# Designed miniproteins, single chains, continued (5): the designs that were tried, part 56

Each design is a single chain, and the fold is of that chain. pLDDT is the mean over its residues in the fold that is shown.

## One batch from the design tools (miniprotein)

Design m18059
Fold by ESMFold2-Fast:
Structure m18059 (fold): chain A 66 residues (1-66)
Amino acid sequence: SKEENLKKAEEYERQATEALAAGRWDVAADLFEKSAQYYKEAGDEEKSRKWQEGADALRETARTAA
């Protein structure tokens, strides 16, 4: 359902933000990607695109981190 997908998207977004704050960039990227997928299923294409782009950027950052 749309409501279930939105709730899951918001939960993964929250977890991703917490992982990012903790410096776990690879974990944050994975969680933002999951959030983006659920936002897409919920019909929120704007947030889906935003968090997918965010995940991609974080993966690049994690790749270059020591």
Scores: mean pLDDT 85

Design m18060
Fold by ESMFold2-Fast:
Order: sequence, then structure tokens, then C-alpha cells
Structure m18060 (fold): chain A 68 residues (1-68)
Amino acid sequence: SRAEALALLEAAIAAIRAGDLERAQRHVVTLLLRGFISAEEAQAIGRAIAAGDLDAAVARLEELKRRL
């Protein structure tokens, strides 16, 4: 559901802001497995987190949240 996608997107953003990158990656994988984001989006966000480009990761998640 859109509500479930929104909750997972918000949880991923909150995890990044808290510095819990393992939890953030777990939420991104859950978003992908449930079909809420594309494999391309999940990979782009995952790479940004792995690179420490947290601003880019958050910006992508916020954009996805706004498009729900």
C-alpha cells in the first residue's frame, strides 16, 4: 500500500539521519522486495549510502515520498 511505502521511506530517511546505515540499507531492500521502488532506484540509493553521500540518498528517498 502507499501508506506502507511511505512508512518504509520515512524509516529509511530516519535511519540515515541517525547514522544507522545498516538499518537504512535494510529498509531500502524491503522497499525493493515489496515492489515500492525499482531495482535502479534501490541500487542508486544503496550506492549513495555506501559512498557516504547521505545527502543524495536522503534527497532520492524524499523525492520518492513526495511522488506517492
Scores: mean pLDDT 87

Design m18061
Fold by ESMFold2-Fast:
Structure m18061 (fold): chain A 71 residues (1-71)
Amino acid sequence: AALAAGLRRLAELAERKGFHEAAELLRQAAEAVAADPADRTRAHQLVNRAARLMYEKDPAAFEEIAAEVNR
């Protein structure tokens, strides 16, 4: 699914920026979506936690990652 692929891409970008914990959460979110596309609750929680960790650690780098994904 496109969503799972997008989450894996986001994880790669996060890992490249040094957000290793957030990258792992994003990979788990991608696997959750791949396993059950109808149940987005777990993926949503994992993505929100990953975004919060990145923003709390380095808001500027988080904004750069968000801009790159929307390109």
Scores: mean pLDDT 78

Design m18062
Fold by ESMFold2-Fast:
Structure m18062 (fold): chain A 100 residues (1-100)
Amino acid sequence: MLPFDLASLSEEEQKKLLLEFVRILEEAVEEALEKGEISEESAKEVMELLEKAREAIEKGDYETALRYLKKALEKLAEDAPEIASETLEKIRQKLLEAAA
């Protein structure tokens, strides 16, 4: 779960932050795949969710983007829980930096 409130951020900062979350998750999927902790099929499913998140961000639909990011993280956690945990911590740090 992504426990944050984006309402305190400008629309442009929300877009920038959400695109960074997509990038962090894309890197996590690549790491999990390289380590053999996730199947090619599961990696493809996570990447498809991240593509949908990116499309929603570009349309300004940040609620839909967050929903897809959450689904992607949950799917990654099913196969690679340690990588998913590290990824969530990176997302948390980026959120704290944006809120500061």
Scores: mean pLDDT 80

Design m18063
Fold by ESMFold2-Fast:
Structure m18063 (fold): chain A 71 residues (1-71)
Amino acid sequence: SMAEKQAQIKELEAKYKEAVAAGDIEKAIEYLIKGLKLRLELDGTVDEEEVEAFLKKQLEELKKLEEEKKK
């Protein structure tokens, strides 16, 4: 049900905040992606594959920017 998905989104938001506070960026990103996919499923206006591809692309670009900053 929609209510169950909303509860899962809240759990993922809490886990995301915990991961960020712990400095675990990989887990934070994982929870962010899962939560965003559930939100978009509830809206029904976007393709899950498109969202996942977009998020993966953004993560890859962010990793490249971090590597450039270390030079």
Scores: mean pLDDT 70

Design m18064
Fold by ESMFold2-Fast:
Parts: C-alpha cells; structure tokens; sequence
Structure m18064 (fold): chain A 76 residues (1-76)
C-alpha cells in the first residue's frame, strides 16, 4: 500500500506542472552559465565552473521540487 505521503492525482498533476516549469528555468539558467563560462580563456577553469554551476542548478531544482511536494502535503 502507498504511504500517507503519496499525492492525489490532482496534486501529482500540480507537481508535474511545477517540475516542467523548473526544468524550463533550469535550461535557461544553464544557457546563461554556458555563456558566462565561454568568457573564461582556460578550458579547465571553464569546465570546472560549468560543472559547479550545473551541480548547483540541479540541486536547486531538486530542492524546489521537494519544497513544492511538502507544501502540497502541508495543505492537508
């Protein structure tokens, strides 16, 4: 059986819409990060900055999705 934390179909749809929005924001911010990294003449420093920025953006996306899930559950 599912745990009490399992979302209703309506709440799952809301979470999926938020995930799509965050994914679109992630792609935009990642593009901006690549443009900033392109200004770095050292290829290794450029790669290091990109890895750090991609990791930070991915963690932010995961954190915002978790927060949205918790907000939905807290509304109950």
Amino acid sequence: MFAEEVLTPEEKEELEREEKRLEEEYERLLKEAREEAAKIPDPRERERLLVLRETALELRKIGELLQKRLEILKRR
Scores: mean pLDDT 78

Design m18065
Fold by ESMFold2-Fast:
Structure m18065 (fold): chain A 56 residues (1-56)
Amino acid sequence: MEEEKKLVLEAYKKAAEEARKKGITDPQEQIDFVRKKTIEEMEKKGISKEKAEKLL
């Protein structure tokens, strides 16, 4: 629902910032890193991997 979309957006922003701090410059690696970290944060908050991927 809307609350879950906000959590995904926040996790996405955090993952994007982390990718920049790590110096990941390859676009595909950035996409893979951000997606993976966003899903991990969502799973930690009780949102399934399947649902998190659908919200991305």
Scores: mean pLDDT 77

Design m18066
Fold by ESMFold2-Fast:
Structure m18066 (fold): chain A 109 residues (1-109)
Amino acid sequence: MAKERALRLLVGTVAAVTRQALLGDAEGVEATLRATAAELESLGFPEAAAILREAAPEVVAATEAGDAEKAIELAVEAGVRAAEAIGGPEAAERVREEIERAVAEARAG
């Protein structure tokens, strides 16, 4: 189902951005967010794609500044807002829980 695929994509994206931000990989952060936004748009979720595109410059800037915590915070909030655009508050709550677990795993290794 397109919605479940989009929500799963958001969880994976925030996990990838967490790893990249911790490594100071601003180019990787930008590429990951751009690729995910394009995929969300192709899946029929242009509002969710726009949320990621709008958030991307701030996440990239925080990563370039060496502020991994700020980059992760911004990516988590963008992911949750994108999930709300896809499936409403219930999807946003579910995705927040999945993202929090994925971020913890990404921080561990």
Scores: mean pLDDT 89

Design m18067
Fold by ESMFold2-Fast:
Structure m18067 (fold): chain A 85 residues (1-85)
Amino acid sequence: MTPEELKAQADEAFARGDYETAANLYGEAAVKSEDPEERIKYYIKAAQAYDKAGNHVKAVAFRLLAVGEAIEAGNLEYLPDIIAA
């Protein structure tokens, strides 16, 4: 399954209120994506979905992954979106 296919399934799960499934699928899309910007965006979406699921520990973990990816990629523009919670 491609990152794009995983995102589509995650968007569907999120739309039906299955936030834990959506978060897991966004997380998998991030780790399978080879584009740093796509990975950052998927980690942020996974964190948001985990927060909606009430899984705040995983939400924090995915925000830290997004921060690490943003630093490694040199894309500090995403830091306010990651940190703002």
Scores: mean pLDDT 81

Design m18068
Fold by ESMFold2-Fast:
Structure m18068 (fold): chain A 64 residues (1-64)
Amino acid sequence: SIEELEKKIEELHEEINRLTKQAAEELAKGTPEAKERARELFFREAELTLKVMLLLSELKELKK
């Protein structure tokens, strides 16, 4: 349903925000290992952003 999709999009945005915060904390450590962990977190953010885009497209189709 439309409501379920909107809820899922909201949950994904919250997760993206958490990952962004974690990536910033890793970068603040200034070690090569922490930079690699931050890179992994940025890739995960990109994956979730793509999922949001797909859900928004589905939501648009349902609204016609």
Scores: mean pLDDT 86

Design m18069
Fold by ESMFold2-Fast:
Parts: C-alpha cells; structure tokens; sequence
Structure m18069 (fold): chain A 96 residues (1-96)
C-alpha cells in the first residue's frame, strides 16, 4: 500500500483556501484520514476528514488564519488493523 507524499509544504495567504487530495494505492484499505497536528502543540491531533473504503480523500481548508498553521498527515488504515503513513503537508498561513 502506498499513500501520496506530496506536497510537503504549502504557503497560503490569510483568508485563503487550500484543497489537498490524498490518494492511496493497494488492496486492503479500510479507511483514509487527514489528521491535523498544530506546530504549537505536537501532542494534539485532530481528525479533519475520514473516508471509508475509498482510494482518495480531499481535505479542504478555507478562511485560513495564521493560527491554522499546522502539519496535516495522511493516514491509511488497512483491513488487518495496520496503518500506513504518508508524509505530512505543512500548511503555513502568512499574514497580509
């Protein structure tokens, strides 16, 4: 099983929006998830989007603020209970 590993970083202006689509290939994929990890608190993890039995999952972020700067991780859960991690995308929101 493979999960998309790009882009590794995105810079977006305050008030802007970002759309990122993760894709997973291979058999036995049970779920896809986008997980947000704020740079200010790496212990905090928020599930942003979930798709069951799908090969792709789109994350849409809108009306972004500088405090929305975070790493968004790609996760694929397999039918055997194992997890495959794609690279995180660091979304940096820049003030005007």
Amino acid sequence: VQVTQSPSSLTVPEGGSVTITMRASGSGIQALMWVRQPLSDPSRRETMAVALGQSELTLTLSSLKPEDTAVYYREAVLADGSTVWGQGTTVTVVPP
Scores: mean pLDDT 79

Design m18070
Fold by ESMFold2-Fast:
Structure m18070 (fold): chain A 67 residues (1-67)
Amino acid sequence: LGTALIGVSSRRALEQGGPSAAIKVAKKVQEAIEKGGVDEGIRVAAELLGISPEELRREVLEEAERL
């Protein structure tokens, strides 16, 4: 799940703001996962991307099935 979360969040950030945005989001999400686990990572990523945590969780689960 952590790998899928970083993959989804960085890809969305890349689409919104390019490579610099993707790097910033990936770093912050990884730090959030280290401090509070995947649920905290989802909250932080959703806030940074401007989407709901529920919507992001759905995309992460779909990505995890793809990996």
Scores: mean pLDDT 79

Design m18071
Fold by ESMFold2-Fast:
Structure m18071 (fold): chain A 66 residues (1-66)
Amino acid sequence: MKRLVEAPTLAAVVAAIENSDAKEVRVHPSLVEGVREALKEKRPDVKVIADPSLPSETTVELVFDD
């Protein structure tokens, strides 16, 4: 399943992932490198993908596998 989260900071994105079993995270292209860098230390298995169709730069989509 997919879930949209509003996360204005990298710390908020990391916290959202820590509170979930998301396997893939889609972020605005401008945030990809920052999010990928933050996740490399805590969740290196999480795939970070640029998604320009997100409604804003503060919107993140968490993707879960069932």
Scores: mean pLDDT 74

Design m18072
Fold by ESMFold2-Fast:
Order: structure tokens, then sequence, then C-alpha cells
Structure m18072 (fold): chain A 98 residues (1-98)
């Protein structure tokens, strides 16, 4: 649910830009061509450099929670994932105000 929400918001941000704005951002990263999905995440990285890191950390924490047999560590990883998703949403909220 959280990954789908963030991905949809990242895609909506990308779709809100002109082709010229997207090309300028890709040039900033030294990227000549990319899939639409990668372009959307490069746009997100341009406006909020910490955003992909929070999403990746949430994914890692969810993976660790799934593989750990200790209930206390599982709850800790789930809580950390929730905090990273909350931070990602906050960063997207700030971009969407501009």
Amino acid sequence: AEFAEIDARVRKLYESLTDEEVERILKEFGVKSASPELKAWLVALHYAPELPGHVLRAAIDLGLARSDTDPERRQQYLAEAEEHFARARKLLDEIEKK
C-alpha cells in the first residue's frame, strides 16, 4: 500500500512537468536516456534527494522484519519502515506545495 502510494505520487510529479524540464533534470544527472519509471525517480531525486533513500530503507526494514524470528526485532524493523514511509510522504507533500 505505502510503496504503491509513493510510486503513484512520484509518477504524478513526473507527469506534471514539461518534456523540457524533465530533459534538464536528466542532463543534471548526466543521463541521456532512461525508462519512464527511472525518469520519474530522477525527477523525485532532483526535488528531494533524500526521498529514494527513505523508500529503499523502508524496503530493507520490511525485508528484515520478514526474515527475522525475534518478535521484538521484527516490531522494531516494522516501526523503522513506518517512520521512513512517513518521511517520504512529508518530502512529497513539500514538493507538491510548489
Scores: mean pLDDT 84

Design m18073
Fold by ESMFold2-Fast:
Structure m18073 (fold): chain A 77 residues (1-77)
Amino acid sequence: YTLTPEDLEAIRKGEEANVELARETLTPEQLEELKEQIKEMKKLPPAEQARKLQELMKERGLSGVVMYGVMEMVENE
């Protein structure tokens, strides 16, 4: 992979769009609960984080885009 400044900006714009979609899809209460579960997931080793992320998506019935939006919100706190 070779990332250009344009690629990085596209990723940031995608992250912003994912955050907005998560806010539109989830209630404030659901969003806070999911943020806490993602914080717990981040305490796991990297290999287990991917498995836990998949479990959270299945449990909540959420798309990857919405889940990535919530993850981005947690990382920006």
Scores: mean pLDDT 72

Design m18074
Fold by ESMFold2-Fast:
Structure m18074 (fold): chain A 73 residues (1-73)
Amino acid sequence: SNAEIDAAVKAVEDAVYQMALDEGLDEETARKIAKEAADTLRKSLNQGKTVEQAALDAFKVARKKIEEAKKKR
């Protein structure tokens, strides 16, 4: 259901936001990366991927974006 997808999106967004903060990024950058990861999850689900595969895609994007943000500091 859409409610289950929204719950998964929120869980990934919250997890990625915390990961970015733990890596020393500011709150605005952390929120931006979290939203990009959540958007990746939704896109992967729309492509017919499982929730587990979509979450892996989202966390892969999150890690890449966190590393890119760290290099700009």
Scores: mean pLDDT 86

Design m18075
Fold by ESMFold2-Fast:
Structure m18075 (fold): chain A 77 residues (1-77)
Amino acid sequence: SEYDEWLAQGRAVLDRLAPYLGEEETARYKEELEKLVRKAKEAEEQGDEEAARKYREEFARVLSEAVARAAEREAAA
């Protein structure tokens, strides 16, 4: 599904950022992305398009936050 592709891509991005985020923080971001994909799928299956859209937006926000945090740590090193 599209959601499975999004999760796979999000995990791949986080794996590339892992040297800057550290193991624990990378795992927490992966868990949050998995949770958001699950909630988005559930909302879509129930016909709640508004909730599904909000979870998709939150997924993008969380991933952007991880990228920004990794960039800050790389710049500080």
Scores: mean pLDDT 85

Design m18076
Fold by ESMFold2-Fast:
Structure m18076 (fold): chain A 73 residues (1-73)
Amino acid sequence: MEIPPEVRERLAALEERALAAHDAGDYKAAAEALREGARLLRELARTVPPEAAEALLRAAEDAEALAEELEKK
Protein backbone atom coordinates (compact mmCIF):
# COMPACT_ATOMS: atom_id res chain seq x y z
CA MET A 1 0.00 0.00 0.00
CA GLU A 2 1.23 3.51 -0.85
CA ILE A 3 0.06 6.48 1.20
CA PRO A 4 -0.11 9.56 -1.06
CA PRO A 5 2.72 12.01 -0.18
CA GLU A 6 0.25 14.82 0.55
CA VAL A 7 -1.69 12.65 3.04
CA ARG A 8 1.54 11.37 4.63
CA GLU A 9 2.82 14.94 5.10
CA ARG A 10 -0.50 16.10 6.59
CA LEU A 11 -0.61 13.13 8.99
CA ALA A 12 2.97 13.81 10.14
CA ALA A 13 2.19 17.51 10.66
CA LEU A 14 -0.97 16.68 12.64
CA GLU A 15 0.95 14.20 14.80
CA GLU A 16 3.60 16.82 15.60
CA ARG A 17 0.89 19.40 16.31
CA ALA A 18 -0.89 16.99 18.68
CA LEU A 19 2.34 16.17 20.56
CA ALA A 20 3.36 19.84 20.87
CA ALA A 21 -0.11 20.84 22.09
CA HIS A 22 -0.18 18.00 24.63
CA ASP A 23 3.28 18.98 25.95
CA ALA A 24 2.01 22.57 26.32
CA GLY A 25 -1.09 21.39 28.22
CA ASP A 26 -3.38 22.51 25.37
CA TYR A 27 -5.50 19.37 25.36
CA LYS A 28 -8.21 20.95 23.19
CA ALA A 29 -5.73 21.68 20.39
CA ALA A 30 -4.22 18.19 20.77
CA ALA A 31 -7.70 16.61 20.50
CA GLU A 32 -8.50 18.70 17.40
CA ALA A 33 -5.31 17.55 15.67
CA LEU A 34 -6.04 13.91 16.55
CA ARG A 35 -9.60 14.13 15.19
CA GLU A 36 -8.38 15.74 11.95
CA GLY A 37 -5.87 12.89 11.59
CA ALA A 38 -8.62 10.33 12.20
CA ARG A 39 -10.72 11.95 9.45
CA LEU A 40 -7.83 11.73 6.96
CA LEU A 41 -7.20 8.08 7.89
CA ARG A 42 -10.88 7.21 7.32
CA GLU A 43 -10.85 8.96 3.94
CA LEU A 44 -7.75 7.00 2.91
CA ALA A 45 -9.30 3.73 4.16
CA ARG A 46 -12.12 4.07 1.59
CA THR A 47 -9.58 4.03 -1.28
CA VAL A 48 -7.27 1.12 -0.31
CA PRO A 49 -7.58 -2.71 -0.12
CA PRO A 50 -9.48 -4.18 2.88
CA GLU A 51 -6.39 -5.33 4.82
CA ALA A 52 -4.82 -1.88 4.58
CA ALA A 53 -8.18 -0.25 5.36
CA GLU A 54 -8.47 -2.25 8.60
CA ALA A 55 -5.14 -0.89 9.89
CA LEU A 56 -6.07 2.69 8.94
CA LEU A 57 -9.51 2.45 10.59
CA ARG A 58 -7.96 1.06 13.78
CA ALA A 59 -5.48 3.96 13.83
CA ALA A 60 -8.39 6.39 13.33
CA GLU A 61 -10.32 4.80 16.23
CA ASP A 62 -7.26 5.02 18.48
CA ALA A 63 -6.80 8.70 17.60
CA GLU A 64 -10.46 9.50 18.36
CA ALA A 65 -10.34 7.61 21.68
CA LEU A 66 -7.24 9.57 22.70
CA ALA A 67 -8.89 12.84 21.62
CA GLU A 68 -11.92 12.05 23.85
CA GLU A 69 -9.64 11.41 26.84
CA LEU A 70 -7.73 14.65 26.26
CA GLU A 71 -10.97 16.68 26.04
CA LYS A 72 -11.93 15.39 29.52
CA LYS A 73 -8.85 17.04 31.01
Scores: mean pLDDT 79

Design m18077
Fold by ESMFold2-Fast:
Structure m18077 (fold): chain A 112 residues (1-112)
Amino acid sequence: SIEELLSKKEELVKELEDFIRKKIKEGKLTLDQVQELQEIVFEFVEEINKEKKLSDEEFEVLRTLLLRHAVNIYTNEKDEEVEKKLEVLKKHYKIPEEKFKEFEKKVLELRK
């Protein structure tokens, strides 16, 4: 499952870029809001990286899926496929549920 996600890294990155571009075009996100979400995501991935010693590919996959999830929370959307992929990552890296909820709360606080 993690191996499958790593093999799809380039596709996941492209899908995220297209998704963000669409949300900006629809007026649901500004470039400044994307930057703030990227900073929250980067801090969380760096925290995981300190404990788990991620490869460059693992870092990029985590960052990509967490940023997709952050955008979904910020724009008040659900994506069950993204949530399933995140459950794979949470299980593989043993991410504590409390830390994941703190991450989601930081995203919600930006939305106000």
Scores: mean pLDDT 87

Design m18078
Fold by ESMFold2-Fast:
Structure m18078 (fold): chain A 70 residues (1-70)
Amino acid sequence: FEESLFGPLEEIEKLIKEAKEKKDLKLAEEAVRKAEELRELARRTLPEELHHIFDELLERAKRVLEEVEA
């Protein structure tokens, strides 16, 4: 199950990187949306120790969104 979340995780990290590099609001918004969805899934299905990975991903996506919006 954890391995099945790895692909979405990497895709979101790629979106975060591209949004930051290109200062693209659409990509930043997409990254936040997908990170929120993945975090919700992880919190319902994974042990609490692993939630930090997805929480950190969402925080990184939100920071990039705020940076691009500014």
Scores: mean pLDDT 79

Design m18079
Fold by ESMFold2-Fast:
Structure m18079 (fold): chain A 88 residues (1-88)
Amino acid sequence: MKEYLYLRLKATLPNGVELEVEIKFSGDKVELSTSAPGVDERLDETLEKMNKGMKPENLLAIHDVLVERFEEAQATSLESEVEFEVEE
């Protein structure tokens, strides 16, 4: 049995760039991706720091930190998606 948790956040930055962040937990593995690496250096630094401490049970705390960072960047149209799936 393999379980995964998925978190996706998407927002539009003040310059009109759409930024999407995805975090996927699959068993003992975590994968973090962003659609626009380098658009916001401070966001990239935040994601790198979070990657070192990411655990599935902290998914809501991870979501809250990312939302706060998007708010600090004055992003608009913030969308969030959280999924849980179990593979047998």
Scores: mean pLDDT 68

Design m18080
Fold by ESMFold2-Fast:
Structure m18080 (fold): chain A 55 residues (1-55)
Amino acid sequence: MSMDELIDFVVALARDENLSEEAAVLLTRQVAEMAGLSEEEIEEVVARVRERLRA
């Protein structure tokens, strides 16, 4: 899964399930770790998920 695909997946799921920002961030970290992303990539994906949910 690419970073963009992961961001899109988490944002869509958070919107569908009405997850809080913190729940979406927790899910993002779990999925990113399973996908084998580095710590730097995980923090980037988390930041992008937060930005999209705040918009």
Scores: mean pLDDT 81

Design m18081
Fold by ESMFold2-Fast:
Parts: structure tokens; C-alpha cells; sequence
Structure m18081 (fold): chain A 57 residues (1-57)
């Protein structure tokens, strides 16, 4: 559910999901969570995909 995903993606635990949180997640190498952001499944994470993903919260 979205609440659990929010908690996972809020990497710095500041109560917000930002591009910095997504960057930290990518740096951690968690491929399963990165794949959730890759909406078009082309193997690239674009700023547009990140913005769309954040908009879900």
C-alpha cells in the first residue's frame, strides 16, 4: 500500500519524499525499489518518472 511505500522511500525520515531520497535509494542499490520508479521499464530513471512517482504521495 502507499503508506508502506512512503515509509520506505522517505529514506532520511523527514516526513517528505524528495529527489534527494530517491537519489539515496538509487545509491543504496535496492534494485526492486528502483524498478518501481522505472514506470516505462526501459532501464532508465528519468526526472519525469521521479516526479510522477513522488506525485503518488
Amino acid sequence: DLEELFKIFDVNKDGKITKKDIGLLIASGNHELIDLIDIDKDGKITEEEVDKFISLF
Scores: mean pLDDT 72

Design m18082
Fold by ESMFold2-Fast:
Structure m18082 (fold): chain A 62 residues (1-62)
Amino acid sequence: DLEERREELLKRIESLPAQYAAELRAALDKYEAEHGIEEALRKTEELVDQVEAILAAERAFA
């Protein structure tokens, strides 16, 4: 279900620092307008995965 997938993605975005959260929400909205929701979710999920991995590595080292 694309709606459930979007809700899960938004929860992940909300858990990120405000700067990243704002940019990722804007990216999701832009991709949805340009390519539709399925492609927007795919692209934004990839970006969130990358940001989460970077932040996790940074926290583990710091």
Scores: mean pLDDT 81

Design m18083
Fold by ESMFold2-Fast:
Structure m18083 (fold): chain A 88 residues (1-88)
Amino acid sequence: VDEKELEIEIASAMAIMAASVIKLKAKKEGNEELAKIAEEALEAATDPERAPEALREAARRIAALPDADPEAVRLLLLAADTVEEALA
């Protein structure tokens, strides 16, 4: 097993989990805009090379919402940093 490939896979799985948790919370709250942003982040999280930038963009978009969830923003930024570090 390539240790670097495993690190990237784990980081990607964490990013997918982060986006999925946000999407589930958005659906429970009926927040369609947050759900859409989380769904786009989830799709981007499946591509490790694109994930860091896409997750940071999703975090910025969530922070700009009138009802911004600060936990969702922090979770996506942490996931983006984790994937970026795994790719380094």
Scores: mean pLDDT 81

Design m18084
Fold by ESMFold2-Fast:
Structure m18084 (fold): chain A 64 residues (1-64)
Amino acid sequence: SGRERALRAIDALVARARELPDAEASARLVARAEEARAALEAGEPIGAVFDRLAEVATELERAE
């Protein structure tokens, strides 16, 4: 389902963000990924949640 796929994507992004060498970037990107989880739990449309996750993924790729 879209929800299960979003939760797996959030968990993967949180794990990746925690491995960043910059502690401030790590904390910021973990927080943004967890905000996507909160938005999903609050009933935000799945497409909007994936838009949030795409932004987090882009910043992670730039920070790695």
Scores: mean pLDDT 87

Design m18085
Fold by ESMFold2-Fast:
Order: sequence, then C-alpha cells, then structure tokens
Structure m18085 (fold): chain A 95 residues (1-95)
Amino acid sequence: KEDDIAVADIVEALGNVSYQKGDFEGAAEDYKKAVELYESVDPKSDRTAEAYLNLGKAYYKAGKKDEAISWFKKAIEVGTGKVREEAEKLLKEVE
C-alpha cells in the first residue's frame, strides 16, 4: 500500500508537469491514474480528495466541464478542511 502511494505521488507529479506545460489532456490521464491508486489505498482520505480536485482542474482546463463538476463534487464529499473548501470554491467558479 505504501508502494501504491509512492507510485501515485510520482504519477501525480507527472500530471503536474503536463498541467504546467498546458497539456491538460495528458495531465488528466496522469491524474486519473493517480486517483485510481489513491482510491485503492484509502478512498476517503484528504489525499484522495486532493487527487479528485487535481483531476477536476485538468478536465476543466481541457474543456470537459461536466467531468470537472463531477470530480469537484467527489472532492467535496470525501475532502475535509482546506481541500473541501478549495473544491467548493472551484465548483462555484465552473457553475
């Protein structure tokens, strides 16, 4: 499980690089892989909620608004504190 988290962290970092380059489709692919790995470890953690948030951001920038909204809602359901607050803010901005 620790190995899965380490792999998820690496894949998320690759998604971050793609996002910074403006490759939002590639970022979404990497973030989705990270989401699957984080979900396999703990589907209700703030780390998993943060992965949902990153995936939603990538979908929104890629023009996939409905998918972005779905992932922001999942981040709100699972996330607490700062992660939940950021997800709620982004959901309002894309509505």
Scores: mean pLDDT 85

Design m18086
Fold by ESMFold2-Fast:
Structure m18086 (fold): chain A 58 residues (1-58)
Amino acid sequence: MEEILKKEAEDLYKEMLSLGVPEDEARKWAEEYYEQMKKGLPPEATRRYVELLREKRA
């Protein structure tokens, strides 16, 4: 596995947990992000979701 993609997915997972997302949901989003990046697809849905969570917490 590419270390860059793995670390980015891990960072997203941790950020989602800190924003109050349940572990199961956070894991699912992080895994989807990793799969999308691995396949060369834009992770737009995951990025938008995290941005909304950040705004809600701010």
Scores: mean pLDDT 74

Design m18087
Fold by ESMFold2-Fast:
Formats: structure tokens, C-alpha cells, sequence
Structure m18087 (fold): chain A 87 residues (1-87)
């Protein structure tokens, strides 16, 4: 059920959909459904990275490869810290 909704939100990468995913993330945290929290965190991180890269490509404001590397490192660090807090 919720996984189908998450998949649709991923396929339609609107800003509004990311905000809805963040709200779902907060509800899962309150319910202590930590496995789903980690799954959602990964999904949100990947969507945000993709949007950032697309924006950089359109504006040519920075090196796309360097931005992608930095975004990936940030997401991995945040996921690792989240996992430690949930354990």
C-alpha cells in the first residue's frame, strides 16, 4: 500500500511530492517503524540528489560530477547517522 504510493511519488519528482514523502517519514518515525524510515530516507535522498543534478545541468553553475559526488557523500553520511540513531 504505502510502498505503491512512494513509488508514484518517486516517478513524479515534483517538489510537492518530496514534501509529502517527508511527512510520511515523520509519521513512520513516530510509529517506530525504523525499517520503513530507512527505506524512505534512501528514497528521499536519491530524489533530492537527482533534482539537484538536473538543476546544475540546466544552469551550468557548477561541475555536475563534483556536485553528484558531494550529494552522494552527504546522503551516505546522513543515512549512516540515521541508522546509528535507530539502533
Amino acid sequence: DWKEKVKKLIEDNSKENIEELQKLYEELLKNKDYEKVLELAKIIGEILKKKLIEEVKKTKAADVEEVEKKATELIEKELEELKKELE
Scores: mean pLDDT 72

Design m18088
Fold by ESMFold2-Fast:
Structure m18088 (fold): chain A 118 residues (1-118)
Amino acid sequence: EEQKIINRSVAALILASAGEYDEAIELLEEVLKEHPDNAIAWTTLGRIYFRQGKYDKALEYLKKAIELEPSADAYTALAKLYFEQGKYDEAIKYAEKALELDPSNENAKKLLEEAKKK
């Protein structure tokens, strides 16, 4: 089951990168109907809404993912979302949380450096 959820989340990201946002969202919503506690699916859904510029939904779903299971990927995505909204204090906070979980996360390091310059 875990591998199926990961495979469907990866497929959704591939669809989103091709601009097939509705298909990607439908696939993830199907996963979440069966596995509403799957943090990876919530993180992926949040990232897709962020790519669409739907920041309120992206924020809601990334926070849901973090409440279920904190991850460097979810914290980095949330930090980037706050950065794009000009909320640099929040961006710093969550980029630091991402680095606490994964000190080698290059995206979180760069985001932290950029946010601190503001």
Scores: mean pLDDT 84

Design m18089
Fold by ESMFold2-Fast:
Structure m18089 (fold): chain A 80 residues (1-80)
Amino acid sequence: AKAVEALGEIGDEKAIEPLIKALQEDENKYVREAAVYALGKIYEKTGDERVIEPLKNAALADESEFVQEAAKETLEKILK
């Protein structure tokens, strides 16, 4: 409870939905890459599984190989 409340207070959990939207919808590949890394950090702190499927989809289907590789590396780091 205490760690989740601290992360909620600094906005980490509230950032999940906006970051997923940025990863899926933003036209700028650097914004989508930043969303990948931010979602990975939130998962390391919270274990919130809402980040996993968006990251897997980015790794398989993002229009930029650059974003696909960032998502693959992030998934490898957080799931091992």
Scores: mean pLDDT 75

Design m18090
Fold by ESMFold2-Fast:
Structure m18090 (fold): chain A 70 residues (1-70)
Amino acid sequence: MLFSKEDIEKALVRLVVEGIPISAEAGRKIGELLAQQPDLITEEQVVEILKEAGLSEEVIKKVLEILKEM
């Protein structure tokens, strides 16, 4: 499955609204890593970006659940 950068950003906003905080540092790293990717990103690439940014496996799973609902 492929996700757009816009969909990933929306999923992260929804995560924060649902009460799961993302640090400013993690948000910055995600933005930097996303800027290096093509407009459409695989599920595996999303997981690697979020891991590199320091998000936990539980938070990454929730982001993927939100993305699959969109």
Scores: mean pLDDT 81

Design m18091
Fold by ESMFold2-Fast:
Structure m18091 (fold): chain A 97 residues (1-97)
Amino acid sequence: MLEEARRRMEELVARSDALGQRALTEGLSKEELRRIIDENTRLGLEAVRLGTTAGLDPSETAGYALRIIGGTADNVIALRRQERKEKEEKELEELLE
């Protein structure tokens, strides 16, 4: 049971990593980036629930959750970069009428 729980935890981390990579894709809207952040947050909560239910050590469960939350930080950086681009484009449009 614990080995299966650990494997599922690594699957959640891998899904979080894939979301982080998707957040770096060109042309994503702010709405799409927000959906990625929301999905990644849900994965972090699922990891806590899985660890608690499977009886994993709390520190081990926290380690997996922190790895997933780290992906959320990367997604937030991507969202801020997109917001900056949109602001710059709007400022250019205002200057050009």
Scores: mean pLDDT 78

Design m18092
Fold by ESMFold2-Fast:
Structure m18092 (fold): chain A 72 residues (1-72)
Amino acid sequence: AMAAQAAANEARAGELGTRHRKDVAEIKKLIEENPDLSDEEIIRLATEKGLDPALVRAYLESLKAQDEIAAK
């Protein structure tokens, strides 16, 4: 039934969205608490805490893109 599949997809999307927001907040906290660490060191620490290294790298790349735009 499509209704049961829609409910399962909604529950899964909600859970993934909550985890994603928590992971992004944890990455931001690591950067703010360790401003002297390199991107590679931040990725390593985040990975040791169970965060997705691809998500950490994407977030760091986003910050660099914003800094480069501000520098123009």
Scores: mean pLDDT 68

Design m18093
Fold by ESMFold2-Fast:
Structure m18093 (fold): chain A 80 residues (1-80)
Amino acid sequence: SPVIVETAINILLAGAETNIELAEKTGDESLIRDAERTIEEVERLIREHMDLESPEAQRLLKRAEELRKRVEELREKYEK
């Protein structure tokens, strides 16, 4: 069901956001890597299981992109 997939993606995105927030406070590179892997899995699930033209998919992709930008900022801060 598309609703079940959307629910699973929302749970994964919430987990990634929590890891990003903790990494911003702690500098823990493992949390950055875990958040990155979760965002990649979310993008895969949306591509494989959702209509990419749907408002739901577009909303989830925008949320994933916002989290990806935060991960990239953290990587620049801690990998340099």
Scores: mean pLDDT 86

Design m18094
Fold by ESMFold2-Fast:
Structure m18094 (fold): chain A 62 residues (1-62)
Amino acid sequence: MSSILRALMHDAGLSEEEVRELVELARKGWSVEELAEYLQRTFGFSRREARGAAEAVLTEVR
């Protein structure tokens, strides 16, 4: 699990604080689709990058 978040920080350029925020949103019940839309709007990720990041975060939560 920690290796998934580390890969996300490295590949997506997210800070530890930003990843922690995404984990909290996932814990609040945000779906992959909702997290992906958030990532696209907030950080300018492509659809592919956003979906990959959202899936990684949800994998860590579960």
Scores: mean pLDDT 77

